# Ledger of designs, part 58: designed miniproteins, single chains, continued (3)

Each design is a single chain, and the fold is of that chain. pLDDT is the mean over its residues in the fold that is shown.

## One batch from the design tools (miniprotein)

Design m10010
Fold by ESMFold2-Fast:
Structure m10010 (fold): chain A 116 residues (1-116)
Amino acid sequence: MTHLLQQLDKLEQVAPEVAPLAREVRDLANRIKKLKEELEKAIEEKDVDKVEELVEQLKREIKNFQSKVDDLVAAAEKAGAPQSLIQAVRDAANSEIAEGEVFIQRAKDWAEQLKS
């Protein structure tokens, strides 16, 4: 998370035109973080229905995040932002996506265990 936010700040400084898209990416990243925290709490409380609901919400938000990152990268390229910064944002975003996908799988495994 922190690395992605730092790269977004740098990108906005060199390509101010992308600020609205960078804000949307930042908002989605924050929603994903909050959903992960809510999901961990639901697992601790053994609330299977809430875990399943939060997993579906997290999947949707990760898909939205992927789409907005693609939009941001395209806008940054059009604005003439340095390729190194565009790549740094893409790499940081891909790390967040991979972490979210691992978290979803763990939550599904935990939900199956709770049903037993």
Scores: mean pLDDT 86

Design m10011
Fold by ESMFold2-Fast:
Structure m10011 (fold): chain A 90 residues (1-90)
Amino acid sequence: DDVEEFKKIAENVLKLAREAGVSDETIEEIKKHLDEAIKALENGDRETAISHLRKALDLISKAAPKADFEQEVLLGVAQISLAVALVSER
């Protein structure tokens, strides 16, 4: 049930990014890449899934340097959650 577990991770990442004060526009871009990664996983296309996960991580990483102290911690957790998802797809 890798796809269902990944959907839960993606939902938690988006929740943490919103709580960290990431803009709605950036949240929408992160969600777009996470949704494309999920779609690729459902089709067995791991290369496309990994590509979209990396793009989501890049967006979160770009938001992190502009966050306040508490927001930076939440964005760090979001990045770790995506990294765990990538490792789980080995």
Scores: mean pLDDT 76

Design m10012
Fold by ESMFold2-Fast:
Structure m10012 (fold): chain A 69 residues (1-69)
Amino acid sequence: SPDDAARQAAGDHLKKAVDAMFAGDYEKAREYVDKAIEAANQISDQDQKQALIANAERVRETVDEKEKE
């Protein structure tokens, strides 16, 4: 379904964001977080959409904290 594809895309982007963060590439990590949020916005189920956006924002917070170290 389109929702399944959007969830998969959001998850794949979040994995790439985490990988970029561990590589010290905070700009690329934030780019992937933005792509994950864009993908999550394609989900028609509002509860699933908001849960994925919340997860993406938590990843962004972690990236911001790591960059400050």
Scores: mean pLDDT 87

Design m10013
Fold by ESMFold2-Fast:
Structure m10013 (fold): chain A 99 residues (1-99)
Amino acid sequence: SRRAEVEREAAELGKEFEKNEKVHEAIDNSKSVVEFFKKLEELGIDEEKIKRLRELVKRRAELLLEQRRAAEAAGREFSEEQREFERQVEKELEELKKL
């Protein structure tokens, strides 16, 4: 499925980035996903890897929101904390689309 493909690609790319000290520096010093990607560019991470990571993050966020809406339609209840997280994901996705 599309979800399984996106999750596999994200996990593989995530493992590559986990070992990169510059990526850790970007994570520690970023308050948003947009700042994170700007810091990766500033630290000289390969532009094609950054582009691929942005695409995967956007697709993962879209799939998460799609699954959330389907669960709500099926009558699943969410806590205020879970709803706040969803709003944060939607906001970050919209900011990523501006890049």
Scores: mean pLDDT 70

Design m10014
Fold by ESMFold2-Fast:
Structure m10014 (fold): chain A 68 residues (1-68)
Amino acid sequence: SKNQKVIDKLKQALKDGKFKKSEGKVLARHVIDQLERGKDPTPGLQALAGSDSPVSETAKKILDIINS
């Protein structure tokens, strides 16, 4: 499924150390949980990516993975 491919990519990105800070790892795990529950994380990620949040760059990376 489309969601399963994205989940697998995010889990691989976590293993590859692409999310270095604890806050970024927490965001990535939260996105995986949302996808596993059939929820769309995209609106929340877009809001974070456009903000001054410490996880804005991580939100951009997750959006790139979802869209690749």
Scores: mean pLDDT 83

Design m10015
Fold by ESMFold2-Fast:
Structure m10015 (fold): chain A 86 residues (1-86)
Amino acid sequence: SKELEELVKKRAKELAEQLLKQAGPSLEDQEKMIEEMEEALENLKKKADPNNPLDQLSIESAELLLEEMKRKFEEIKEKEKKKALE
């Protein structure tokens, strides 16, 4: 259902925000975490069995989280840029 898809996306956004906050206050630390997550996802894809639905679900979940982390990171960069203009 659309409601379930929205809920899953909302939870991914919340988790992405928490992970970026845990990485540290600097944009450099946050970018490094995103790069590490990208590498982890590529390693997951290399190890995945294309006939295993659980492996495919794990990849899809990791891709969604990474997409939301990248989106949140862009929002953080824009917010810092806006603060510099105040």
Scores: mean pLDDT 80

Design m10016
Fold by ESMFold2-Fast:
Structure m10016 (fold): chain A 70 residues (1-70)
Amino acid sequence: MAGAGRAAAGEVGKASGAEATAEALGDNSVRITVVAPDAATAERAREEAAKAKAGLEQAGYSVEVEVIEG
C-alpha cells in the first residue's frame, strides 16, 4: 500500500523536479503531496501526479493529490 504510493510519488518528483511524498490514509487510500519551487514545476507535477493517480486507481486505490507551490 504505502510502498505503491511512495513509488508513484518518487516518479512524480523525478519527472517534474518537485519534492513528492506519499502517505497511506488506509488500506486502499493514498495521498500524494508535491511541493514545487515554482509555477512551471507545479504544472508538470500536476500532470505527472494525474498520471500516477490514474495508474493507482486502476490498481484499486483511492488517491488524493495535493500540489503546493512555494
Scores: mean pLDDT 78

Design m10017
Fold by ESMFold2-Fast:
Structure m10017 (fold): chain A 74 residues (1-74)
Amino acid sequence: SMDELLAETEARLREVFAEHADASEEELEKRMLQVLMEARDRLEALGYSQEEIDAFLARFGEVARRLMAERRAA
C-alpha cells in the first residue's frame, strides 16, 4: 500500500543518514535521490498515477530536508 511504502521509504532515508553520518552533504543528497528514484519506480510498477507519484516525491523532499536540518543541528 501507499502508507507502507511511505513508512518504508522514511525508514530507508533514516538508515542512509545513519550509515553515512560522516559523509558530505553532496554524498547524502546522491544517496537520498537514489532512494527516492527506487520508490518512484516501485509506485509506477504498482500502478499509481503520476499525480500520486509527484505528491509522494514532494512529501519526501520535505522529509529529506528535515533530516538534513536535524543532522546540521547535531
Scores: mean pLDDT 80

Design m10018
Fold by ESMFold2-Fast:
Structure m10018 (fold): chain A 62 residues (1-62)
Amino acid sequence: GPAEKAAIKSSVAEALSRGDAGAAEAIALSLDEALKLAALDDRAFLKSVLDDLLKTSGVIPG
């Protein structure tokens, strides 16, 4: 829901601001797992957040 989306965005922003590659990787793995359980509209949102995290953090190749 909206609160979960806000929490995910906050966690991503916090990890990126710290430059914590380990935290960013953990968040990416959590987002990937959430994508498997989410409704179609939420899956698109979670995928966009994951893609942005991967581009910005450089933690995961590809």
Scores: mean pLDDT 66

Design m10019
Fold by ESMFold2-Fast:
Structure m10019 (fold): chain A 74 residues (1-74)
Amino acid sequence: MYEELVKEAEKLLKETFPEEYEKLSENEKKLALAGLVYHMLNKDKVVRMGERNGLVGVVSERDLELERLAEERK
């Protein structure tokens, strides 16, 4: 599970911000990946809460991108 999230975060950073990702030091890359994984975990919870509130189709572009990346890893 955690390894999948790390790969999704790394792929997202490389695809969305390739230039910035290459500029990061090893420590900065590690922090960026950890921060993005934390946000990915929070996003899953927020999406489910939105469904419970009866909001039709309330999904951000970021949530769709993360779901797409997760499917590509399977």
Scores: mean pLDDT 60

Design m10020
Fold by ESMFold2-Fast:
Structure m10020 (fold): chain A 56 residues (1-56)
Amino acid sequence: MTDLEKLTSIPGVDKETAEALLEKYGSAEAALRTPDLSVPGVDRETYEALLKAAGL
């Protein structure tokens, strides 16, 4: 599974949001370790989904 596919598998994360996260953090793992509401497309529900995924 690619980093893009890992991020888009999270509820509320669309392809555009996943691409923005990968551009900023370089990988899905790095994005999950540093959830940031200031990233375009990351609303409260997406942020909570990212935190839940990071807890795995």
Scores: mean pLDDT 73

Design m10021
Fold by ESMFold2-Fast:
Structure m10021 (fold): chain A 94 residues (1-94)
Amino acid sequence: GMDPKFEASLVALLKKAIALAKEALELAAKGGNPATVEELLLNADIALGLANITRGVAKVSNGGEPSAHIDELESEALALIEQARQALEELKQS
């Protein structure tokens, strides 16, 4: 399996991206400030980007392959960020 240090970092970063994307979706659904939704999404993208960098470092360091749990978290983060981006565009058109 993956080195526990890399796995812990990936879990933390992906959960952060998920939490920020969920907050962005909730704020957009409430008709909140579009600029605040954009900031939450930017921070979600940064967390996801750091996860991608961590995955790359693990690969070159022979840190092993990510678990199914990491792949599930990544899929959830990507889906939520996409949903939040769509909600932001709808919010801007209101």
Scores: mean pLDDT 88

Design m10022
Fold by ESMFold2-Fast:
Structure m10022 (fold): chain A 87 residues (1-87)
Amino acid sequence: SIDEVLAKIEEAKERIEAAKTVGEVMATVLDLASELQPLLSPEARAILADMAERVRAAARAGASVEEVKKIALEGLERLKEVLEQEK
């Protein structure tokens, strides 16, 4: 259900906020993308994919943990907004 998806997003946000390394943020985002991808609409899936790609690109470019967290958290907020509108 959409409520289960939203709960997983909130758990991921807590993990990202607690992360101390770029690797921990990356792992959380990739785990979430893998779990949610088959459960999402095409629109929500595109937002999740864009967020994951932006996080990977920032990590490859040597962005700080704080910058990578910001990208991930902003992406998850956009995903939540789309999911709330799909209810």
Scores: mean pLDDT 85

Design m10023
Fold by ESMFold2-Fast:
Structure m10023 (fold): chain A 85 residues (1-85)
Amino acid sequence: VKNSDIKLISREAKETSTSAYRKDVFEVKGVKVTLESEYTEKDGKKTLKVKLTTSEGKKVEGTATSEEEEQELAKKILEAILEAA
């Protein structure tokens, strides 16, 4: 994937000391990709929820409660974005 192959359509972000939400919409070679992530901290537990959807019907979503799960989820999201190209 090259920067010229990716066009950012919109970005929405909201962050606090206990939560972070981000929604990015990209166009990758004519395919629209929507990436949503929500990170929350409650009772000392951190939870990351991620959802990726493409205009081609591909969906990848998951929840991570550990750094290891976050890394695995990030890998799946990256693979989905690269496949959309």
Scores: mean pLDDT 74

Design m10024
Fold by ESMFold2-Fast:
Structure m10024 (fold): chain A 96 residues (1-96)
Amino acid sequence: EEALEAARRAVEEAHAAELASTTPRARVHAGAGAGLAAIGLGAGLVAGDPGLAARLAGAGAAAGGRAGAEASTDPAGAAAAERAARAGEEARRVGE
């Protein structure tokens, strides 16, 4: 329950970071993170393993969020990417 909720939040924040970004390079990183997070959530669901969903979705969101934040020149995009990275790290912890 908590693991799937954390996984879904990681995907949502990663997607929000992609949409909020006005820096092209940062948007690519945020988009890649969102895609990986969504794939991770899907893989965990297919496997019937909520912990795996949270770990994989969290890893994608955390990596993409960090890279997006570092590449961002816009404050709003940077803040959204940082939120995605934070949600991703939380999902990874819950998925253990």
Scores: mean pLDDT 85

Design m10025
Fold by ESMFold2-Fast:
Structure m10025 (fold): chain A 83 residues (1-83)
Amino acid sequence: NLTEVAETVISQLPSDKLAKEKLSNEQKIKAIVDYLKAKEEYENKTLSDDELLTIAKQILQTKTFTDIDIEAGILNIKIAVGA
């Protein structure tokens, strides 16, 4: 379920990556993909490159954020899954 994966990823991202308003959407997508690729290597072949890119785009381009605690607890990010 891509929605559950997207929610898990956003909650696990370092606060500094999401808190930096100066980052472009392309840079944020790159950071999320890099995070997911590192985790995929650790979990041994969980997701394809196309799936990783789709998840990253869903997190930043198609989701309205809801209240989610992220790493270091300095910022709550919201991600909406719809009504």
Scores: mean pLDDT 49

Design m10026
Fold by ESMFold2-Fast:
Structure m10026 (fold): chain A 89 residues (1-89)
Amino acid sequence: MSTGVIAVKDDPEGIREIAELIKEAGAEDAEIIIFDLGSTDNTVEVARELFPKAEIISIPGGTVKGALDPSSETGQKIKEYLEKKREEL
């Protein structure tokens, strides 16, 4: 079973685009984990509607750039969560 990881902040349209790509690729059965980096709009609501089975993890004050850098606080929180999940799989 494959796991997909999405990091998002204030980008409901980006979530919709990713959902379309996953559907077109036939990967709708993959386990999806969404890291919300402290969105202040309806991004989390849109993510829940498009990925009702996805696990949504909140990292308030995170940044997309930080999520791409494993030495940042945001990147470390994502890494620690994924390492914990790997041990449960």
Scores: mean pLDDT 72

Design m10027
Fold by ESMFold2-Fast:
Structure m10027 (fold): chain A 68 residues (1-68)
Amino acid sequence: MVELSPEQVAYLVAVEIRLAAGEEVSVAELARRHGLSQSTISAYFKPLIDAGRLRRVRRGNRLFLAKA
């Protein structure tokens, strides 16, 4: 279960808008810049991935999120 502050939720909603616009976003960079774990970000977006709205893109040791 993901427990997020209202500010963190607002930030992740802004990321969802960027992804819907076709932007590709690094999970590691999001985690580092905003004090979230990569696991927390992955858990937050997992329902959208499972629904087929987003996909995971792996490049070497880095994970990205993109529109499906």
Scores: mean pLDDT 76

Design m10028
Fold by ESMFold2-Fast:
Structure m10028 (fold): chain A 91 residues (1-91)
Amino acid sequence: GKLEEAIKKLDKLIEKVKKAKSVEEIRKALDEAIKVLKSVLDELPNISEAIGLILRLIGTKLDLEFAESLEEAKELAIEEIKLVKEYLEKS
């Protein structure tokens, strides 16, 4: 269903972040993760928790400005996308 397709898209975004060559590519992956989460809001049992995850992704995108390395930026983005994935898997 929609949730299973969203989870697959998040897995692909995690792989894109791992292969990213710039912070801008990581920001684009976070924007795509936000769009994926928004696309399945109607399928989720708790919209407040989903909004919290959207705000975390937006915050992480801003925090990438202060990452000291590309590897640190990747780790921050992957952690937040994994949290979204885990939430959808439990829904």
Scores: mean pLDDT 87

Design m10029
Fold by ESMFold2-Fast:
Structure m10029 (fold): chain A 74 residues (1-74)
Amino acid sequence: RPPLTAQERVDIVRELLRELANELAKKYEGKEIDPNLSFTEIAEKFNELLRKSPDHQAELERFQARYRELRARA
């Protein structure tokens, strides 16, 4: 399959982080993250929400597994 561009890889990671950050925000804060956040701000928010999780290591492993799946398919 054709290789992903650097921008496409960044877009996949950003959207995955946004989805997971929204899931964690809904679970721990009862609200979604700001849809206008930059990639860096999304990553920072995701890390803040991970610290609120009793099993942040499992959440990181889910992210890594999902990223690997998306990278393998695209």
Scores: mean pLDDT 71

Design m10030
Fold by ESMFold2-Fast:
Structure m10030 (fold): chain A 84 residues (1-84)
Amino acid sequence: SEELAEKLVEALEKGDVETALELVKELLRGNSPEGRKALQEALDRVLGRKEIPESAVEALRELAKRLPDVEALKTAVELLEQRR
């Protein structure tokens, strides 16, 4: 959902890994296309910032490590490494 995506952006920018982890799990619950789209939209919002907070970078790396099967998180981390 849109609201969950916005909460995920907030959690990532604050470096709140535990909240971000739970929000990613909720978005991916039931393998819904809508949940996957909302996750991608949240990641695109974070990656689209001209100045990405270091807390968000660290949170994304930790999420990708803890959820290695979530391809969108792996791709987001790879894009972060390419931009810096």
Scores: mean pLDDT 82

Design m10031
Fold by ESMFold2-Fast:
Structure m10031 (fold): chain A 83 residues (1-83)
Amino acid sequence: MLEEARKLVEEAVKAAAEAYSPEEAEGARKSMQAGIDKAEALYKEDPELGKKYIEMVTSAAEQMLADAKALKEAKAKAAAEAA
């Protein structure tokens, strides 16, 4: 669960770096990494709260990945239409 969330965050950050900029992606990575670390700590004390926190981080990472993909497709389409 936590390893899957970490992988999803890494994929989302990688996609964001390609779509936006490495600097903006790094900021998002730090925020999401802090969320994962907090979820791991919380999971040790209260697994139900930890699961909800993992779900929130996973949802945020999925949204970032979707937004980065949409931006990449929009940029490719705009470049094709401009040519």
Scores: mean pLDDT 77

Design m10032
Fold by ESMFold2-Fast:
Structure m10032 (fold): chain A 73 residues (1-73)
Amino acid sequence: MSIEELIEEAKKQGLIVEKDGKLIAINDILPEELWPYVDKFVSTSPLNIPGKENIIVDESFLKLPIEEQIKII
């Protein structure tokens, strides 16, 4: 499977969203093989990923519809 196919599958599973041409990981179970291909990570605790922006959110964020999650990040 190509990287593009893996990214599209992750988008369908709600693991990655696209905003302003950037890929954002919004789920805690994103496979590490996809980490180089995302621009930002959303988490409830700090992540030490070199060269990537980390957006820290609370647990209530995870209860929002994916469309609302995209608007916040």
Scores: mean pLDDT 73

Design m10033
Fold by ESMFold2-Fast:
Structure m10033 (fold): chain A 94 residues (1-94)
Amino acid sequence: SLKEALQKGLETPPTKPKEELVKELEEALRNKDYERAFEILGQLAYDDAFLRFYAEAVLRGEPGAAEALATYLKERYGISDELAEKLLEILKKV
């Protein structure tokens, strides 16, 4: 279901600003709503070619893809260290 949520997000044009999607991603991660977190992650990647590249690499199970994606979210979108670490743990299970 996490792979399906991420794919659904990647295929769905975002209707919300990126700033709002980032806040919803952080809220979903805090609430342990990982399916929603992955759908929002996919929507952030819809208009971000680098994030899309890392997300697709995670879906393929490529080594280092989860770490690269989490690092990119911290640097580009300002996701907190704590939430990026939680996301990394979940991404490794995909």
Scores: mean pLDDT 85

Design m10034
Fold by ESMFold2-Fast:
Structure m10034 (fold): chain A 59 residues (1-59)
Amino acid sequence: DEELKELEKIAEEMFENLIAAAKKDPSIKPSALEVLEQIGKEGTPSIAELAKKAIAQLK
C-alpha cells in the first residue's frame, strides 16, 4: 500500500524532527512524548513501532 508507506515516511521524519527539537529545547519534551504516545496508541502497527522507538530516544 503506497499510501501507508508515504504515511510511514512522513511519521518517521516528524518523529526525528520532534526528537531533535526536544533535545534542543527540553521544555517541549513532555508535549513531544504525549504526541508520540498518542500515535503509538492510535496508529497502524508499523507507525506505532516507529513512535515507540522515538519515545525510547527521548527519555
Scores: mean pLDDT 79

Design m10035
Fold by ESMFold2-Fast:
Structure m10035 (fold): chain A 61 residues (1-61)
Amino acid sequence: MASEEDLEAAAESLAKAFNMSKEEALELVRAAQEGDVEKARELGSKFMSEEQTERFIEAYS
């Protein structure tokens, strides 16, 4: 179970890597952690390729 601090750190890294807001990145990380694959794919597809989004979900699920 990831702490809020770990989720925030992951979100900051994603925001910098994919030029998204910290808020959008945090929503993506939370969706993946909660196993909400559908929401994670919807959010990820706005900033990442389908392949990158699937790898991200796999890493955080």
Scores: mean pLDDT 76

Design m10036
Fold by ESMFold2-Fast:
Structure m10036 (fold): chain A 74 residues (1-74)
Amino acid sequence: SSFDRRNALLDEFFRRVQEVSEESKRNNLSLEELAKRIEEAAKELIRERQATPVETEMLQNIVNWMKQELEKAA
């Protein structure tokens, strides 16, 4: 279903964000580089899963929120 598909997409996105966060800690990445890698993870997931426009907007909103939080931490 569309609901199950969105939940699977969110679970995979947050899993990838966790991997990026762990890599950032190991490699002392800048907040700007971390934000860029989060954006790229979302774009790759959108491509791989052939995300619908609604699913794409959902992921983009989450990415934008995460970027704003990282900018506040800078």
Scores: mean pLDDT 85

Design m10037
Fold by ESMFold2-Fast:
Structure m10037 (fold): chain A 100 residues (1-100)
Amino acid sequence: ALSPEQRRELRSMLQLAIQGLEEIKELIEQGKLDEAAEGARRLKTGMSAFLRSHGLDAEADRFEALLDEVIEAIEQGKKEEALRLLDEIIARLQELIASI
């Protein structure tokens, strides 16, 4: 379904998303929960828009749902749960990159 150029763009965007998730993990580990939640909201908005612009609506919906769980965990002060969810998202995106 995706052209070689679209696959390169998708891989690049997924790598940027992983970088953003790693930065959110670092903010949580530093106790900067407000900044971490804001980072997660921005990443959710940007990545979802990108995925939908490429016809990947189901992937966008899944990514939004997972990041909503991360944001909720951060807002509830559940640091360990938020870090666990972020690690799961990162692993899923790394697997997706390896498949494209």
Scores: mean pLDDT 86

Design m10038
Fold by ESMFold2-Fast:
Structure m10038 (fold): chain A 107 residues (1-107)
Amino acid sequence: ERVEIDEETLEIIRKAIDYIKEKLKEGKLEVDEEVLERVEEELEELRKTKSEKEVKMAEVMGYALALKAAEENPESKKRVLSEEEVKELEKLIEEVEKWIKEWEEKM
């Protein structure tokens, strides 16, 4: 399938990646559990119709939202990301950054 990502969408994804990296560096690994569960449900639906790249980009956006909700909402049901989840998130970010770089080099 043809994946068309406009410059505005790429900028939003870059900002999400930068936000996640900042939280990882600060050791602020708390996520909103309910937001993350909703993200996982939406990703399962996206996997049925969307490319792997689109799903992984949506997953990055979902983690950024879950981290932001945990930070900004005092009533958020918070949990800490496990060491395994952190490693998977770091790998996800590296893969998505590589695709963004490859996309920018072709434009």
Scores: mean pLDDT 79

Design m10039
Fold by ESMFold2-Fast:
Structure m10039 (fold): chain A 89 residues (1-89)
Amino acid sequence: MEEDKELAKKVSELLQKALAVIESDPRVTPEERAEIAKLATQALLAVKNGDYDKAIELLRKMAELAQKRGVDEAVKLLNEAIDIVEKKK
């Protein structure tokens, strides 16, 4: 429905920004980038399907991986995505 499409668009925009920051950071390995990109795809699909609990778990895993490498800007963007999804429940 309209709200679900708006939510998916907002999450997609935040994920694209977070992935761009992560991809630009030389401290993140190619294997970690691949895992984070996979989690991002799964999280966006979960949002589109209304599976908000799964989306939040996947977004938190991405934030943990970004935080492990000190990519604070990506962590901030991912936490914004989590907050938006949690507000929807």
Scores: mean pLDDT 83

Design m10040
Fold by ESMFold2-Fast:
Structure m10040 (fold): chain A 76 residues (1-76)
Amino acid sequence: MKSFLDIFEEILKEKLDKETYDKIVKKMRDRFDQMEEKGESELDKGLELVRSILEENGVDKETIDEILKLLRERME
């Protein structure tokens, strides 16, 4: 979890402005806590959750796809 979130934060910091970055990271951390409570897989559900949160915050599809690709490559 911490390693996944650290990589996610690094990628977002490079791709998004500070305001959008802070908002998305906070939502992601909150949702990961909920997933852990439910006993769900962090990596698989985390990647789907990232897409959902980015789409909810109006991030371009191309940027979302790049972020997800980088997360998969760095976590796998």
Scores: mean pLDDT 71

Design m10041
Fold by ESMFold2-Fast:
Structure m10041 (fold): chain A 60 residues (1-60)
Amino acid sequence: SMEELIKRIQELLNKAFAEKDVEKAQKIFQLSTEAARYLMKGDYEKAKAKIEEAEKLLNA
């Protein structure tokens, strides 16, 4: 659902603020912003892909 994707973006942003690697944090912010733009356009598939990319980067 759109609500679940919004929640995942919010969790990514919160975790990025705790991230010690500034470049990694900046990339997570960028991907989260891109995901939000896709959600506003109704492109849930691309939004989810950007969220998953950010989540993968966060856990690396």
Scores: mean pLDDT 85

Design m10042
Fold by ESMFold2-Fast:
Structure m10042 (fold): chain A 60 residues (1-60)
Amino acid sequence: MEVTLRVPGRPPFTLEVPADWTTEELRAAYAEAAGVPADSFTLSPAGPLRPGDVLTLTWR
């Protein structure tokens, strides 16, 4: 399923994730891809992901 991620300092982008993912799986995947600690940011809203969700990244 497609979700949109808003990261400070970058244009929003869409990515395809498995249909059973929550914000925690997305956070872990983004942390690995970006080379940052998974605990250095949060994603909102928290919980199960739905098609077309827009998530906002906030640095801690």
Scores: mean pLDDT 80

Design m10043
Fold by ESMFold2-Fast:
Structure m10043 (fold): chain A 88 residues (1-88)
Amino acid sequence: KKFDLILEKLKKEFPSIPEEILEALAKLITMIHEASDLEEQRKLLKELVELFNKYVKENPDANKEEVEKLKQLIKLLARTINEEVEFE
């Protein structure tokens, strides 16, 4: 249920990003929220940042406004677990 809600939200916020990427993002975000262990949350956050960096690197013509908005979403999620993230 949470996955479906997150995916629908991402599809509305990021219409230019391929659904396969949004599904992968929604899955990682859902797992971070459901993780009971801070170490697991940190690992999943790193996977989320890696997925974002790979998407941006492979898609240089990606919508810049959506890319920036997604970056801010990931930063906000990181702050929830007292982490900071750097993007390539």
Scores: mean pLDDT 82

Design m10044
Fold by ESMFold2-Fast:
Structure m10044 (fold): chain A 75 residues (1-75)
Amino acid sequence: SLKEVRAHLLEAYAALTAGNRDAAIAHLERAIEKATDERVKEHLQRAIQAIRDGNDIEATEHILEAYRLVLEAER
């Protein structure tokens, strides 16, 4: 559901800002499993790769864009 995707995105964002990259990736992977919108999945896959590359700014941008798309779908 969109609510579960949103919850995992918020948890991923919180984990990433706390420096817990492993927890952030785990929540992003759960969000991908629950997402049905391919644009959301693509942004989350790019976010995971950015975290692995040590680019937290790029990862945050992709998480926020996925969050925007989820909110748009709920409206």
Scores: mean pLDDT 88

